# Designs tried in a protein design run: designed miniproteins, single chains, continued (3). Part 75

Each design is a single chain, and the fold is of that chain. pLDDT is the mean over its residues in the fold that is shown.

## One batch from the design tools (miniprotein)

Design m10592
Fold by ESMFold2-Fast:
Structure m10592 (fold): chain A 69 residues (1-69)
Amino acid sequence: EEEVERYRRMAELYEQASQRAKQIADEFKADGTPEAKGNAAMAEKSRQHADTLAEEYRRKAEELENKLR
């Protein structure tokens, strides 16, 4: 079923985005300047948003797969 694979693909893309945002946040945290602290906070929010979307798409894939059985 293409829709299940599409949702799994979306989850994977958001997981990758989350990992990227985490790297950016960690780099800003290491810098330690006031500007970097603000940027780290924004990157952390982006990471949390991407994590939430990845979980939502993963759940959608599982629900759809269950309905197709």
Scores: mean pLDDT 82

Design m10593
Fold by ESMFold2-Fast:
Structure m10593 (fold): chain A 67 residues (1-67)
Amino acid sequence: GNELIKRLQELLKGKEKVTLSEARELLLQAGFSEEQAEKAVEIIKHLTGGGEEATPMQVILAAKSVL
């Protein structure tokens, strides 16, 4: 659980915002499953009010919610 979040935090380091597509790719690179990544992206969409971009904090919050 926490190891996936740590990997995701390293991948997000130095980024102000990421697109939903980039967030999905970074979740998969961190070791999240396809199902977990899809669920996290849906949570991100709700956190952004349907916006195209998310902050690292929003991505991390969504990722924690699918573990």
Scores: mean pLDDT 86

Design m10594
Fold by ESMFold2-Fast:
Structure m10594 (fold): chain A 74 residues (1-74)
Amino acid sequence: SLEELLEEIEKEKDPEKKKELALKALQYVIDNSKDPALRKTAEWYLKELEETPEEKWGEYSDSLRKFLKDLLEK
């Protein structure tokens, strides 16, 4: 579930594994959301995941985590 993926992302310390979990969570949103705006936002995060350098990973990770948590709270 998306909740399980988010929890695994928060507990993971290895950046490469964290990116793999983030990719799985974003793909889950794309595949299961009926809201085209949420799918488009998830697709944007998926693209940025590949393009984000290590020094900006913290900013990306915080933004992504907030997006995923907001989805679970709604």
Scores: mean pLDDT 77

Design m10595
Fold by ESMFold2-Fast:
Structure m10595 (fold): chain A 88 residues (1-88)
Amino acid sequence: SLKDEIVERILQIRPDLDKEKVQKAVDAVLNGEPIEVDPETAILIIEALVSLGRKEQAKKVLEWLKENYPDLPDEVIELLEARIESAK
């Protein structure tokens, strides 16, 4: 499933992360529910979605990140926007 592919990609890069927290975050994204995750985990989900060609879902996560963490550096947001736009 898409959820399992995203979770596996994140944990392959960051095996130190709590699998249950990653699974809950990915579930919330895929179901369109509010995401209650830290910015680092949200960024990893965006990158995984981009790598899987899920551009529109990646955009939704980025919009949530911008709304809930306005103090994130502009350079991080711009980099994520560029990665999403370059995705097929």
Scores: mean pLDDT 78

Design m10596
Fold by ESMFold2-Fast:
Structure m10596 (fold): chain A 66 residues (1-66)
Amino acid sequence: MQELLDKMTEEQKKLLEEIKKYIEENIEKDIKEALNAGTGGSKEELEKEAQEIKNLTLENAIELLA
């Protein structure tokens, strides 16, 4: 992953940062909504699942942009 980041242009890096921010904001919103709905189990379980999704999505975004 880091080697792919080093090969990216400045424009691609900016786009990746925007994608990362968008993913983080949407995941936090989804966790909050799930907790408010009482459907998500523990906050820790939701955060762990969200982190796994975030990592996979970032890797895919880096591959697509590189």
Scores: mean pLDDT 69

Design m10597
Fold by ESMFold2-Fast:
Structure m10597 (fold): chain A 61 residues (1-61)
Amino acid sequence: MEEAEYYKEALKSKDVESRVNAVKGLGHIAKITGDEEALKAVKEATKDKDPKVRKAAEEEL
């Protein structure tokens, strides 16, 4: 599985830490490669149900 696809699937996890790690991975991919899909996924994570995931997403933008 491509790195970005792996992290996008991890964002659907019930585990908060898995989603936080996925946001950080997608943020890194977006910054290094300019991947708009990865950036969009990070932006959508700012609306996550858990405040820890939302904070991680805001820090990656």
Scores: mean pLDDT 80

Design m10598
Fold by ESMFold2-Fast:
Structure m10598 (fold): chain A 87 residues (1-87)
Amino acid sequence: MSEEERKLLEDLVKGFKELFEWIKEQYKNNPEEAKKFLIETIRNIVKKLGNPEIVKEALDRVAEEGGEEYKEFVDLMKSEIDKIEKE
């Protein structure tokens, strides 16, 4: 793995953790809006980076470090990446 790839992975992991901590409150109040925001966010990230594999790796790492509470958000985002890869 290159130095650039390691830095990108670390930045993505940090960004997803911050996003999921914030989205937990939004999800309780407005679940449909929260899900839509997560879907748009992951689509934009994948489109900008052009590397769905590293994005999936970051999500897997967030799930391992954040435990069960992040699983639903990780699963939703990974499902959306799979749809993008088939487009």
Scores: mean pLDDT 81

Design m10599
Fold by ESMFold2-Fast:
Structure m10599 (fold): chain A 98 residues (1-98)
Amino acid sequence: DKVKEKIREIAKKLKENYPQYKEFGEELLNDERLQNDVIVIARALDLDPTNEKDLIFAIAILKLEKEDPSLRRYHYSELPDEVIEKAKKLAEEILKNL
């Protein structure tokens, strides 16, 4: 699965290059269910999981959901604008440093 391979590559970089994302990167690298959640998020938001920027945005949404499990009450298409804005900023931060 090339998409899951790419998710694991990004997770490894997060673990190795970002002290603040080490725990999240470790979990994403080792848990296939979290890798599947990234794909589900990407598809729910009409993103392309083969596109690195779109994939990183889906990873940012997953990170925010892990920090605030109450976000699981929303369908991904119904996430509050504030959460989408936080995810965009997080994805930009990750992209600048990859």
Scores: mean pLDDT 83

Design m10600
Fold by ESMFold2-Fast:
Structure m10600 (fold): chain A 94 residues (1-94)
Amino acid sequence: SDLEELKKEIEKLKELAEEKLKEGKISQELYNRIVEVGERLLELAEKYPELAKELLKTVKGLIKFLESDPSEEEIELVVRILEQEIKELEKKLA
């Protein structure tokens, strides 16, 4: 299912963020924000299963972006945009 695949991709996202933290490529604060983004996307997919496919695409896109070895500034910008988009989506669905 899209939801089960999303759970696996979020685990991979957390692992990639942990590796970047260990390499000194991101701060602890940015690591925590990436983990929070993944957890919020999973919570949205569990509450609204019809969104699971689109949220899965978002997580896969973030993973590919992180695998391209972007700068900390580029990661911070992308995470900030996703945080804003998630917040707006959460407001509309509440």
Scores: mean pLDDT 90

Design m10601
Fold by ESMFold2-Fast:
Structure m10601 (fold): chain A 70 residues (1-70)
Amino acid sequence: LAAETIQQVQQAVDESRSAEEALQRITPILQQAQQRLSELGKVDPEEARRQLGELQRGLEPIAERIQAMA
């Protein structure tokens, strides 16, 4: 979940020409990840917390890249 989402967000940013375009592309990816985390949390809240932490760490450098593009 987290690794797949991070890879998809990274690709979207790499293919974007502006910070605004990158944000538009990653929004549906993050929404899908939130849905999957919600479902996982209902059956395995410990794993959901672990995946959320991995997502947060992986997305931090990407967020910095988007800010640098603006």
Scores: mean pLDDT 79

Design m10602
Fold by ESMFold2-Fast:
Structure m10602 (fold): chain A 100 residues (1-100)
Amino acid sequence: MVEALERALAEANALIDEALANVEDEELRKKLEEFRAKLEEEVAALIALYREHPEELERRLAEDMPAYRARNGLPAEVADLARYIVELVRAFLQQVLEEA
């Protein structure tokens, strides 16, 4: 899990960096940077929880993932948390860039 989350965060950061390189609007750049900071904070918290209480994290993901997917409008096929993080970033970037 930790290695998969770290790879997903690295891929997400690469996508955000690519978007920042192509965006000149100050407001959009600020939104992308704020999203990155929040994403890094949440992924770090998940990694910390997994390192201290791996059984608890696995239990919570099994219980909360259906509700989490419903709240975030994710496809039913997205069951893997690392894959979810990348898809969330792609969806956010598409929405922000389409509004530009």
Scores: mean pLDDT 68

Design m10603
Fold by ESMFold2-Fast:
Structure m10603 (fold): chain A 76 residues (1-76)
Amino acid sequence: MPPGVREVEARLEEVVRLAESGREEDLRRARELLRELRAEFERLRPHLPPELQERIEAGLRRAEEAIREGERRLRE
């Protein structure tokens, strides 16, 4: 694996867990982590083969969906 890819994937899993916790504090942390991970992915992107780029982009999309679902639950 290229450097940083496993770390990004592990943190994306953490974002999903935080977003699914049902706590506002965890949702705020999930948003902060996702922002950091998007920035890190942009740095890594030029060094990644297309299949790994797609895999991380899918993880980012999943994390964003989890955050949106958490936001909907807390907005009520």
Scores: mean pLDDT 81

Design m10604
Fold by ESMFold2-Fast:
Structure m10604 (fold): chain A 95 residues (1-95)
Amino acid sequence: MSPELQEALAEILRYIKELGLSDKVLVLAVDDDPATREANLKTLERYKDKIEAAIVLGDPAAVDELEAYLREMGIKVYRADSVEEAKKILEELKK
């Protein structure tokens, strides 16, 4: 995963904790690295029964594939193109 994508993921995760949404919302960053895909699948297996929604950001093609997979699991998916967009989605989910 790129350093920029890692920093974006860390900032969004921090905001999720600040809003008290850690038990309901998951953030997933995706790229073309197979190791990133494996890490995301492991995270989903751990949290799939606890989360209500997932925010996905990163490479558009990888986001499309992960979004389809999450929808099959019954998880509501939000696509974000930036940290700002992800934060706005999180603020709406807190309501």
Scores: mean pLDDT 78

Design m10605
Fold by ESMFold2-Fast:
Formats: C-alpha cells, sequence, structure tokens
Structure m10605 (fold): chain A 73 residues (1-73)
C-alpha cells in the first residue's frame, strides 16, 4: 500500500508536475499519513491536491484521485 502511494505521487508530482524530489517525497509522506487518519497530514494532502490541480489541470488531478481511491479499501 505505502509503496504504491509513493509511486503514484512520484508519477504525478515529480514526472507530470515537474516538482523536485524533496517536494514529491514530502507530498508522498502526507498522502501516506493521511490514509492512516492523521488530521494534519489530511489537511496537507488536500493542499497538495489543490497544488496538483494548479500545475497539471483538473483532468490530470482527477486521474490521480481515481488511482489513489483504488489503493484505498
Amino acid sequence: MEEKIRELVRRFYLEKAGWTEDRAEEYADAFVEALKGNPEAQRKAVAAFIDLIAETGVEEAQRFSLELDRLYE
């Protein structure tokens, strides 16, 4: 689960949005911790998603969201 979330974040933030590895890793940590129910990480994950919309557009952000949902039970 965690490794799949990190790979998904790297694909969208590092490869598609052109962000630095440090920022992609920070966002990967936020999405992983958000899945565990951490409220601070959940707020950070929401902010990261808004940033993805701004950088790549709504269509690409929706693809990220759908792939992330498939990793949740």
Scores: mean pLDDT 77

Design m10606
Fold by ESMFold2-Fast:
Structure m10606 (fold): chain A 59 residues (1-59)
Amino acid sequence: SKRLQENIEKSRKNQQLLQEAGVPAGADFTIDEDGKVTVTGKLPPGKIPLPVIEAPEAL
């Protein structure tokens, strides 16, 4: 049961760290016990950041 609590607490910290680091949800990343966030640089299929406007933008 203690391990379950630790997992839950880590999950909460992970979410907060992601928001602080500005990491988009769905991106591949790893978080060390020290709270160091490392993004692998992979974009999951189906979940991509906002589309880049190639301009000119039309209606």
Scores: mean pLDDT 57

Design m10607
Fold by ESMFold2-Fast:
Structure m10607 (fold): chain A 88 residues (1-88)
Amino acid sequence: DREAKMAALNEEGRELAKDADRAAALRRFLLKFAREFPERREELVERLRREVAQARELLAQGVELSEAEREEVEALIAAVEEVIAELE
């Protein structure tokens, strides 16, 4: 049952890209996941740190993004950084 619940939350996370306020939705989802699966918190923090570093590196390489897309990516990175700080 916990495995099915984890799979459902992972699917919910993938659907966040469709949310109008993706940064706020992502922050809520990640904090909910950490509360529901505290045994996975260290793994989650390490993964999020790696994802932030990778996203920052891609932005630094001059990926062609519109201004709206860049603002959205920066907002998502900021939301993830807030979650990392909260979980540490």
Scores: mean pLDDT 74

Design m10608
Fold by ESMFold2-Fast:
Structure m10608 (fold): chain A 69 residues (1-69)
Amino acid sequence: SSIDENAQISQLLKQAMTNPDPKKREEAIRQLAELLGVSQEEAREFVEKLIRAKEIGRQTSREIAEQEK
C-alpha cells in the first residue's frame, strides 16, 4: 500500500540523514533512489536539501528565541 511505501521511504530518509555509519547512509540513499525511480545523485541531493532545511529551521528558531530575550 502507499502507506507502507511512505513508511519505508521515511525510514530510509531517517537512515540517510542521521545514521552514524557512512556505509549505511550510502546504502539508504541507493535504496531511496530505487524506490523513487531516480538516480543516486538525485536521491543524495534530495537528502542534502532536507538536512539543510532542518538546520535552517533550527537556526531560525534560535534567532526568534534570541529576539524574545
Scores: mean pLDDT 75

Design m10609
Fold by ESMFold2-Fast:
Structure m10609 (fold): chain A 87 residues (1-87)
Amino acid sequence: MEEERRRALEEFERAFRDAGEAFNRYGSSTDIADLEIARDALERFLAAYERLVERFPELAEDPFLQRLRESAEGALEKTEKKIAELS
């Protein structure tokens, strides 16, 4: 159980890092293809969050993890809006 939770958190941390890197590189671009890379990375992070809380429901109440989810949702919304404006 502890090892499974540790691995799940490591996977989540990787997804968070990958999403952050993609958003920093591509989220300010005016190229739709770049923005789609940022969107896809943010969607993967949010999917990783859902998998984490599905396996460990107590983590859904963690304020730090909730803040990361909210930040990713906000970044995704801004990215999708920018894609729509460029389309």
Scores: mean pLDDT 82

Design m10610
Fold by ESMFold2-Fast:
Structure m10610 (fold): chain A 81 residues (1-81)
Amino acid sequence: RQRARDRVRRLLDRGVRYVGQDNPDRTPQVQRLSDLSLQHLDRGDYQGAIQYLSQGGRIARDSSRASSSLLRARRLVRDLL
């Protein structure tokens, strides 16, 4: 429950950090999608959170480590359904 949410937040923070290192021009867009996914997660809208994480993963595709972190976050949210 709360541990899963904290883990999602850590994975999103890591993903944004990797984007900032690998593709800094993409950082504002990935950060915005991460913030939106957390807002939807906090509302219990797991489907909305998954949608924003999928978009973030696509934008972060040029950074394999950032994309992997965001996809792991999406998997954790899916497991909460």
Scores: mean pLDDT 83

Design m10611
Fold by ESMFold2-Fast:
Structure m10611 (fold): chain A 115 residues (1-115)
Amino acid sequence: REEAARKAREALEEFARGLEEAAKLAPSSKETLLKQAEGMREAAPRVAQFIKSLSPEEAAKALRLVAEEVRKGGDDLASYLESKGETEAAKKVKEAGERAAKILEEGAEIAEKEA
């Protein structure tokens, strides 16, 4: 449970890092991207505590659902940045979402082994 919760925190912090890197490449969207990154960093310890409060089976299911939401959120934000001509920032955001989703999926596998 603690290792799965740690993976949840790592995933949101990784997504935040990707958003911060994208902000360096997207001057017109910099404030929006930095605000989203701050939100992810603030959510990270709360999501980790939530995962820690669940049974191993429930934690695995929750982590897989969060992985899909993070992947979708990264894709949606990348599409928004592409619509503004911020192609390099869009690529960074999509890659960050995919990396975060994989960390969450690793957390789910850890939770499943603890069951």
Scores: mean pLDDT 87

Design m10612
Fold by ESMFold2-Fast:
Structure m10612 (fold): chain A 88 residues (1-88)
Amino acid sequence: RQEDAERLREIARRLVAGEPLTDEELKFAEQVLDRSYEEHLKRAKSPEEKKRVEQGYENARKALEDAKAGNTLAGAQVAYSLASDLER
């Protein structure tokens, strides 16, 4: 899990430098995002919390797809956020 956090930080640094997300990096980040989404959804206690988790997941997926297309800053934020979540 720490190795995954380190990999996400390296991806985030490259995205901040303006390097587009690769197919392999997108697949990896989506796998981590999916797991994070499942954990947050399980912990959501109210309909409002569930809606925030769902909206966050949708926004994060779009940001990662946009990063592959060259709009990298939002994707960098998602990668850093996922790395922080893994280090709890």
Scores: mean pLDDT 81

Design m10613
Fold by ESMFold2-Fast:
Structure m10613 (fold): chain A 118 residues (1-118)
Amino acid sequence: AEEEKKAEEELRKLIRALRRTAEELRKKAEELREKAKEDPENREKLLKKAELYEAASGHMENIAAEAEEIGKKDPKAGIEAAKQRVEGMIDNLKYGDKEVGEEVEKIFEEELEKEEKE
């Protein structure tokens, strides 16, 4: 009972962190697209980074939705699935663009810390 309640609370915080991370990543993608309009020399690079942030945003939203569905029956399984998928996604991003991958990881960690009330 108490262990299940703690897992449900942890899952809710994780889902909020994932959704807030998705929102922040979408804002970064928009900022990069606006910068690309004014910077012809770096336009292709900026648009490519914007695409990676947009894709990462979508992945974060999908991970949150899947964790929520799994968590309806098993909150602990929902947490584990979300953590594993986030780790794999960030590792793949770092392989393609280290700066984007590190920034996504940083934003996610910051959003998780905001949900931890201490």
Scores: mean pLDDT 88

Design m10614
Fold by ESMFold2-Fast:
Structure m10614 (fold): chain A 85 residues (1-85)
Amino acid sequence: SVVDRLLELEKKIEELGKKSKEEAFLMAEGGIIGGLRVVDPEKGEQLEEQLRERLKKNPELKSVYEEAERFRDEMAAIMQAALRA
C-alpha cells in the first residue's frame, strides 16, 4: 500500500539521520521535490534548481544527490498513485 511504502521511506530517512544528518536532509529534500512534481510542478522545479546550485558548491555530495534523485522519483510515483486511487 501507499502507507506501507511511506513508512519504509520514513524509516530510511531516520536511519540515514543517525549516520549523517546532512545526507538525511538531502534525501528528505529529494522526497519533497518528488511530491511537488505531482502537486505543484513549478515549485518542484524551483527547489530542484536550488539543490543543483548547492551541489555545484559541494561536489563531494554528488553521490548522495544521486540517491536523492532516485528518492525523488520514488516519491513522485507514490504521490501519483495516491492521487489516482
Scores: mean pLDDT 73

Design m10615
Fold by ESMFold2-Fast:
Order: sequence, then C-alpha cells, then structure tokens
Structure m10615 (fold): chain A 119 residues (1-119)
Amino acid sequence: MLSKEEKIEKIVELYKELFEDIANGTISLDEAVEKLKEIAEYLKTLSDEEKREVMNRIVKEFYNFLKTLSKEEIYKVLNRLSEAFLKVIEEIKDKDPEIAEFLKQLLYRIHFEAHRLIA
C-alpha cells in the first residue's frame, strides 16, 4: 500500500504525464478521460488538506510546463484538457460530487495561471 506522501507524488506525476501526452498528441480524448478517472480514484482516498496540497502542486507543475510551450501550443493543450476534464466532471458529478468540484476548481486555476503567460 502506498503512503499518503507516495500517493500525492503519484497523482502529481500522473497529471504531469497527462499534460505532456496531450501536448505531444500521444493520447486520445478517450484515453485522457480514462487517465483522469484513474486519478480521481486516488483523489477519493485523500483528506481535504491533502487534496489542497495536490491541487497546488499540479497547478505549479502545469504553469512550469506551459512556460516551455508556444502561445499556440498553450491554447491547444488548454482546449484538449478542458474537453477531457468537462467530460469526466459530467460523468462523475452525481456519483462523486466532491471530486467533480475538485476537478472544476483545478480546471479554473489551470486557466487562470495560463492567462499569466499571455504577453
């Protein structure tokens, strides 16, 4: 069984891999949705405090990743991520409303940080 710290690190790494796969075009929308659902199962095992730590780390990693991309690539990644996130949120909103809310907040913060990279 993974420790809480190992679970947090695993979730962060899974999101980082997802961002890179989307940017490289190595993942389909359906595959991105399945990866997000896998990550959601790990999120359910975390406390609210641990979920806040995960969100802050994911947002920071996403911002650092976006800094390596062109403006056109940033828009493409955001559009694909938004599509995958919204699809997962719609599918889980009745079963796991707290995780759906987490994903909505994460998507909002991701968009907010991306706007900071517009010159």
Scores: mean pLDDT 82

Design m10616
Fold by ESMFold2-Fast:
Structure m10616 (fold): chain A 95 residues (1-95)
Amino acid sequence: SIEDLTDHIMTDKEKATQELVDAVVAALKKAGQPVPDLKELEEKANNLMEDDGLMSFFPIVKAVLSWLVERHGLEAIPMLDIDIYREEVEENLRK
């Protein structure tokens, strides 16, 4: 349908938020950490994805967040200030 074509063209924030939640849950399980309430994770992921700049770098955001969560568990999510995030992304890209 025409709606399917429109959805294909537009960056879907809801899809990005869900992918980020799924990646965090997978990273927590891999690290042997407890999985929190999914609604709490969705709210935190949605708040991060409200920044259009972070959305434009979504694949990097997802990769760095997964890496941080594997190392630091759920504590990594509140640590995602945009400045800290940019520093970690820049370091990871230079290796």
Scores: mean pLDDT 63

Design m10617
Fold by ESMFold2-Fast:
Structure m10617 (fold): chain A 77 residues (1-77)
Amino acid sequence: MEEEKQKKLKELKENEEKAEELIREGEKEGRDEEHILLAATAVRAGIASVEEAKKMSAEELRELITEELKKKYEERK
């Protein structure tokens, strides 16, 4: 159980770095700002990989984030 928390913290740190790079590259590529932010959010939360997030639309990313939040809410009960 303690190891799971440690693993999550490490993963969050790695995802933060990946999200930052995704934002920078997306801005350089002239991608839609909302798409960049949603993709970075999904990667940061560990919901999607960088490759997956880049392929998904802003609407698909919003749906994915919403579904994951609902799942976490249900698990908390």
Scores: mean pLDDT 75

Design m10618
Fold by ESMFold2-Fast:
Structure m10618 (fold): chain A 66 residues (1-66)
Amino acid sequence: DITIEQIKESKVSKKEIEDLLKVQVERLKELGANLEALNALLDVAEYVGSEEIVKELKELIEEVKK
């Protein structure tokens, strides 16, 4: 699981963080979307400023809430 704390410690590039976020999003789709986990990934994506991933996560959260 990706956390903001791990991102701060790892000194990885924005692109690497975006790639990791995409992998986690796909994994949540396969294992069943958990609202808490989706919100945690959204916080990370917003912190990094990844507008594409933020949009995808917001759409998934709305789908899970229905």
Scores: mean pLDDT 74

Design m10619
Fold by ESMFold2-Fast:
Structure m10619 (fold): chain A 73 residues (1-73)
Amino acid sequence: MTVSDIIDEFLRRVAAGEDLEEVRQEAYRKIDEIAPTPEQKELAKQALDDIAEFVRAEREGRTREYAREHLHH
């Protein structure tokens, strides 16, 4: 299992409507187990946080506002 595998699993599970915080906590544990350096752990967790925020905004119907704030502003 790689960090990319963990992120893909996270995306698949949140797309299936699972609890966002529960899936995030599980992904954090897996990252801590397999990521070989602190830098890789930080980058992977940051990617998960960004994805989680996007998914939350999408579920709340505010995806367009999230993209505007994080990608071009």
Scores: mean pLDDT 74

Design m10620
Fold by ESMFold2-Fast:
Structure m10620 (fold): chain A 78 residues (1-78)
Amino acid sequence: SAMDEKRKEAIQLAREGGQAVEEKKYDLAIEKLQQALDLLKSIGDQDGAAQAQKVLDLVKEAKEQGKDALKVLEEAAR
């Protein structure tokens, strides 16, 4: 279904965003995570959207503070 296709696309975008974080490509990570968030919101996945928003906010904060975003995400997952 179209909703299943959008869900798969959101998962792929979130995965690409995570890879960009590992590569320290934070602008690309923010772009991919924002696209994933928008898709999750469009299909009514409130839990997925909330998680994507938290990750997006942490990556933005890490970039602003000159911190390693991967380390910030690992700390937040504890």
Scores: mean pLDDT 86

Design m10621
Fold by ESMFold2-Fast:
Structure m10621 (fold): chain A 56 residues (1-56)
Amino acid sequence: GKEYDELVVKYFELMEKANKLGKEYRENPSNQELKDEWKKYRKEADELFKKIKELE
């Protein structure tokens, strides 16, 4: 339903944020804050993806 569509949108938003942070970290490998933020958003996306799969 609507809940599924909303979760899918949030998942892609989190993935876009993670991808941006991952690229920034690759350009600045000494910046641990970028790495930690990238891991955080990736983990949030992975947890949301699990919820999406349960609604299929």
Scores: mean pLDDT 82

Design m10622
Fold by ESMFold2-Fast:
Order: C-alpha cells, then sequence, then structure tokens
Structure m10622 (fold): chain A 100 residues (1-100)
C-alpha cells in the first residue's frame, strides 16, 4: 500500500515534469492515447497516470522487484499491450522518440 502510493505520486511528478520540458500538444497526444488504451483494457482510472509514466518510459529505471509487486497484477499484465499499441502507430512512435 505505501509503496503503491509512492509510485502513484512519483508518476504524477514525472508527468508534470515531462509536460514542462517539451511541446505540450505533442505530450498530451501521447498521454491521451495511453489513457484511451488503458480505458479500453479496463485499467482503473486511479492507475492511468502510473501506466502513462511507465509506458512513456518516465519511470522505467526506478521500477524493480518490490515496487513492481506493489502494482496490481490486473494493471501490470496490460502494460505490454499498451506499449504495443503505441509502437504500432508510426506517428506515436515518432513522438515517443522525441520525448526520450
Amino acid sequence: MELLERLLREAERALAAARERGDPAKFETLVSRVREEARRLGVPEEYWDLVTALVLGLMERDLEGEEAQAIPREVLVKLPDIRRALNSDPELLALLRELR
């Protein structure tokens, strides 16, 4: 519970920082598409920011062992499908490369 709450707060901060660094319109395009895929796959809204930060690679380095286990399995199993959806769209893949 405490680890999950920390991850949710870190995701919110990572998204806020990323929004300030680049083109807001390009960033919101990526965020909107991740949220659409998360909604389609039935990810609870409380985890959308966490899923977005992880899928966009804003937190990937900080997620090991216990932290990964703090995330509900129903959310974790959907991350590969959301990543696949972004990587299958050439326009979104280009925007993702500009973000990194």
Scores: mean pLDDT 77

Design m10623
Fold by ESMFold2-Fast:
Structure m10623 (fold): chain A 68 residues (1-68)
Amino acid sequence: SAAEEVARSLAESMLAYAEKENVTSEEEIQALLEMFRALLESRGFPEELIERVVEELRRKLLEQVKKA
């Protein structure tokens, strides 16, 4: 769906930001995930989609940190 595509594009932007800013701490990762969730909620995305894309972003952030 268009909403899923937009949500995933926003997640990819968050990943790029985290890489650029060298976000590696658990505290920083948690803050980014909370900010991302709030952004999606403020834009009226469905809760099931928010849960899915936030979890996808968390997984990708952890993989990114593992390789840093």
Scores: mean pLDDT 81

Design m10624
Fold by ESMFold2-Fast:
Structure m10624 (fold): chain A 55 residues (1-55)
Amino acid sequence: SAALTEQARKVNTEGSELAKEQLKAHKNNAPDDVIKELTKRMQEKAAKLSELLAA
């Protein structure tokens, strides 16, 4: 459906933004807690995208 397509697009965009932040965090030697939090958020977005695409 169009609604699922829009949700998938939004989640994919959010995941891309988190990937950029993770790259910056690694480049700037951010604390492990910051990197773990970004990784967790990226995993949550990946799981949500997978659910939307499997529906």
Scores: mean pLDDT 81

Design m10625
Fold by ESMFold2-Fast:
Structure m10625 (fold): chain A 100 residues (1-100)
Amino acid sequence: MEKKKEEELEKEAEEAKKNAEDLADQAAANIAKLYELYLKAKESTPEEAKRLAEEAKKAGDEAIELLKKLALAAPHAKEGTEEGIEEIKKVVDETEELAK
């Protein structure tokens, strides 16, 4: 019985790790998109920067939701996800400021 319980825990840990990795990869992709939009907005006209800021907000909001899910799936990563959320909000705000 004990050996089967250890095998079940190991399988649950592997599934949790895969789910956390998938969430982290999706968050990273949205963060990369946000950063690309921010860099484009810096070199753009105010009208183009406004459109890019709207897209950056959507990418940032999606990344934040993915990081919140990651914090629930991997509680040991919570501190890093909280710092990541604050950094994403800052980049979104800076992109919106470029549109003003």
Scores: mean pLDDT 79

Design m10626
Fold by ESMFold2-Fast:
Structure m10626 (fold): chain A 84 residues (1-84)
Amino acid sequence: MVEEIREEARRGLEALDAIAAERLATLPEATRAAYERAMEVVREGLRRLAEAESLEEVEEILRETEERLRPLHEEFAALKAAAE
C-alpha cells in the first residue's frame, strides 16, 4: 500500500508540470498566481508522498497538504466571486 502510494506520487510529479503549464496558459491573470501557489503546495505534497515510509506519514502529509490548500481554495472562491 505505501509503495503503491509512493509510485502514484512519483507519476503525479512527472505529469504535474505539463498539466500546470497547460492550465496557466488558459487562466485569467487574477487567478494565475493563486493557481501557481496551489500547484506548488500539491508538488510539495506529492514529493513528500513519494518518500513516505509508513501509512502514518502518508496521513500526516495529506493532512498538512489539505491545511496548506485550504486558504488557497478560499482565495479561489473570493476571486470567482469578484469576477461576477
Scores: mean pLDDT 76

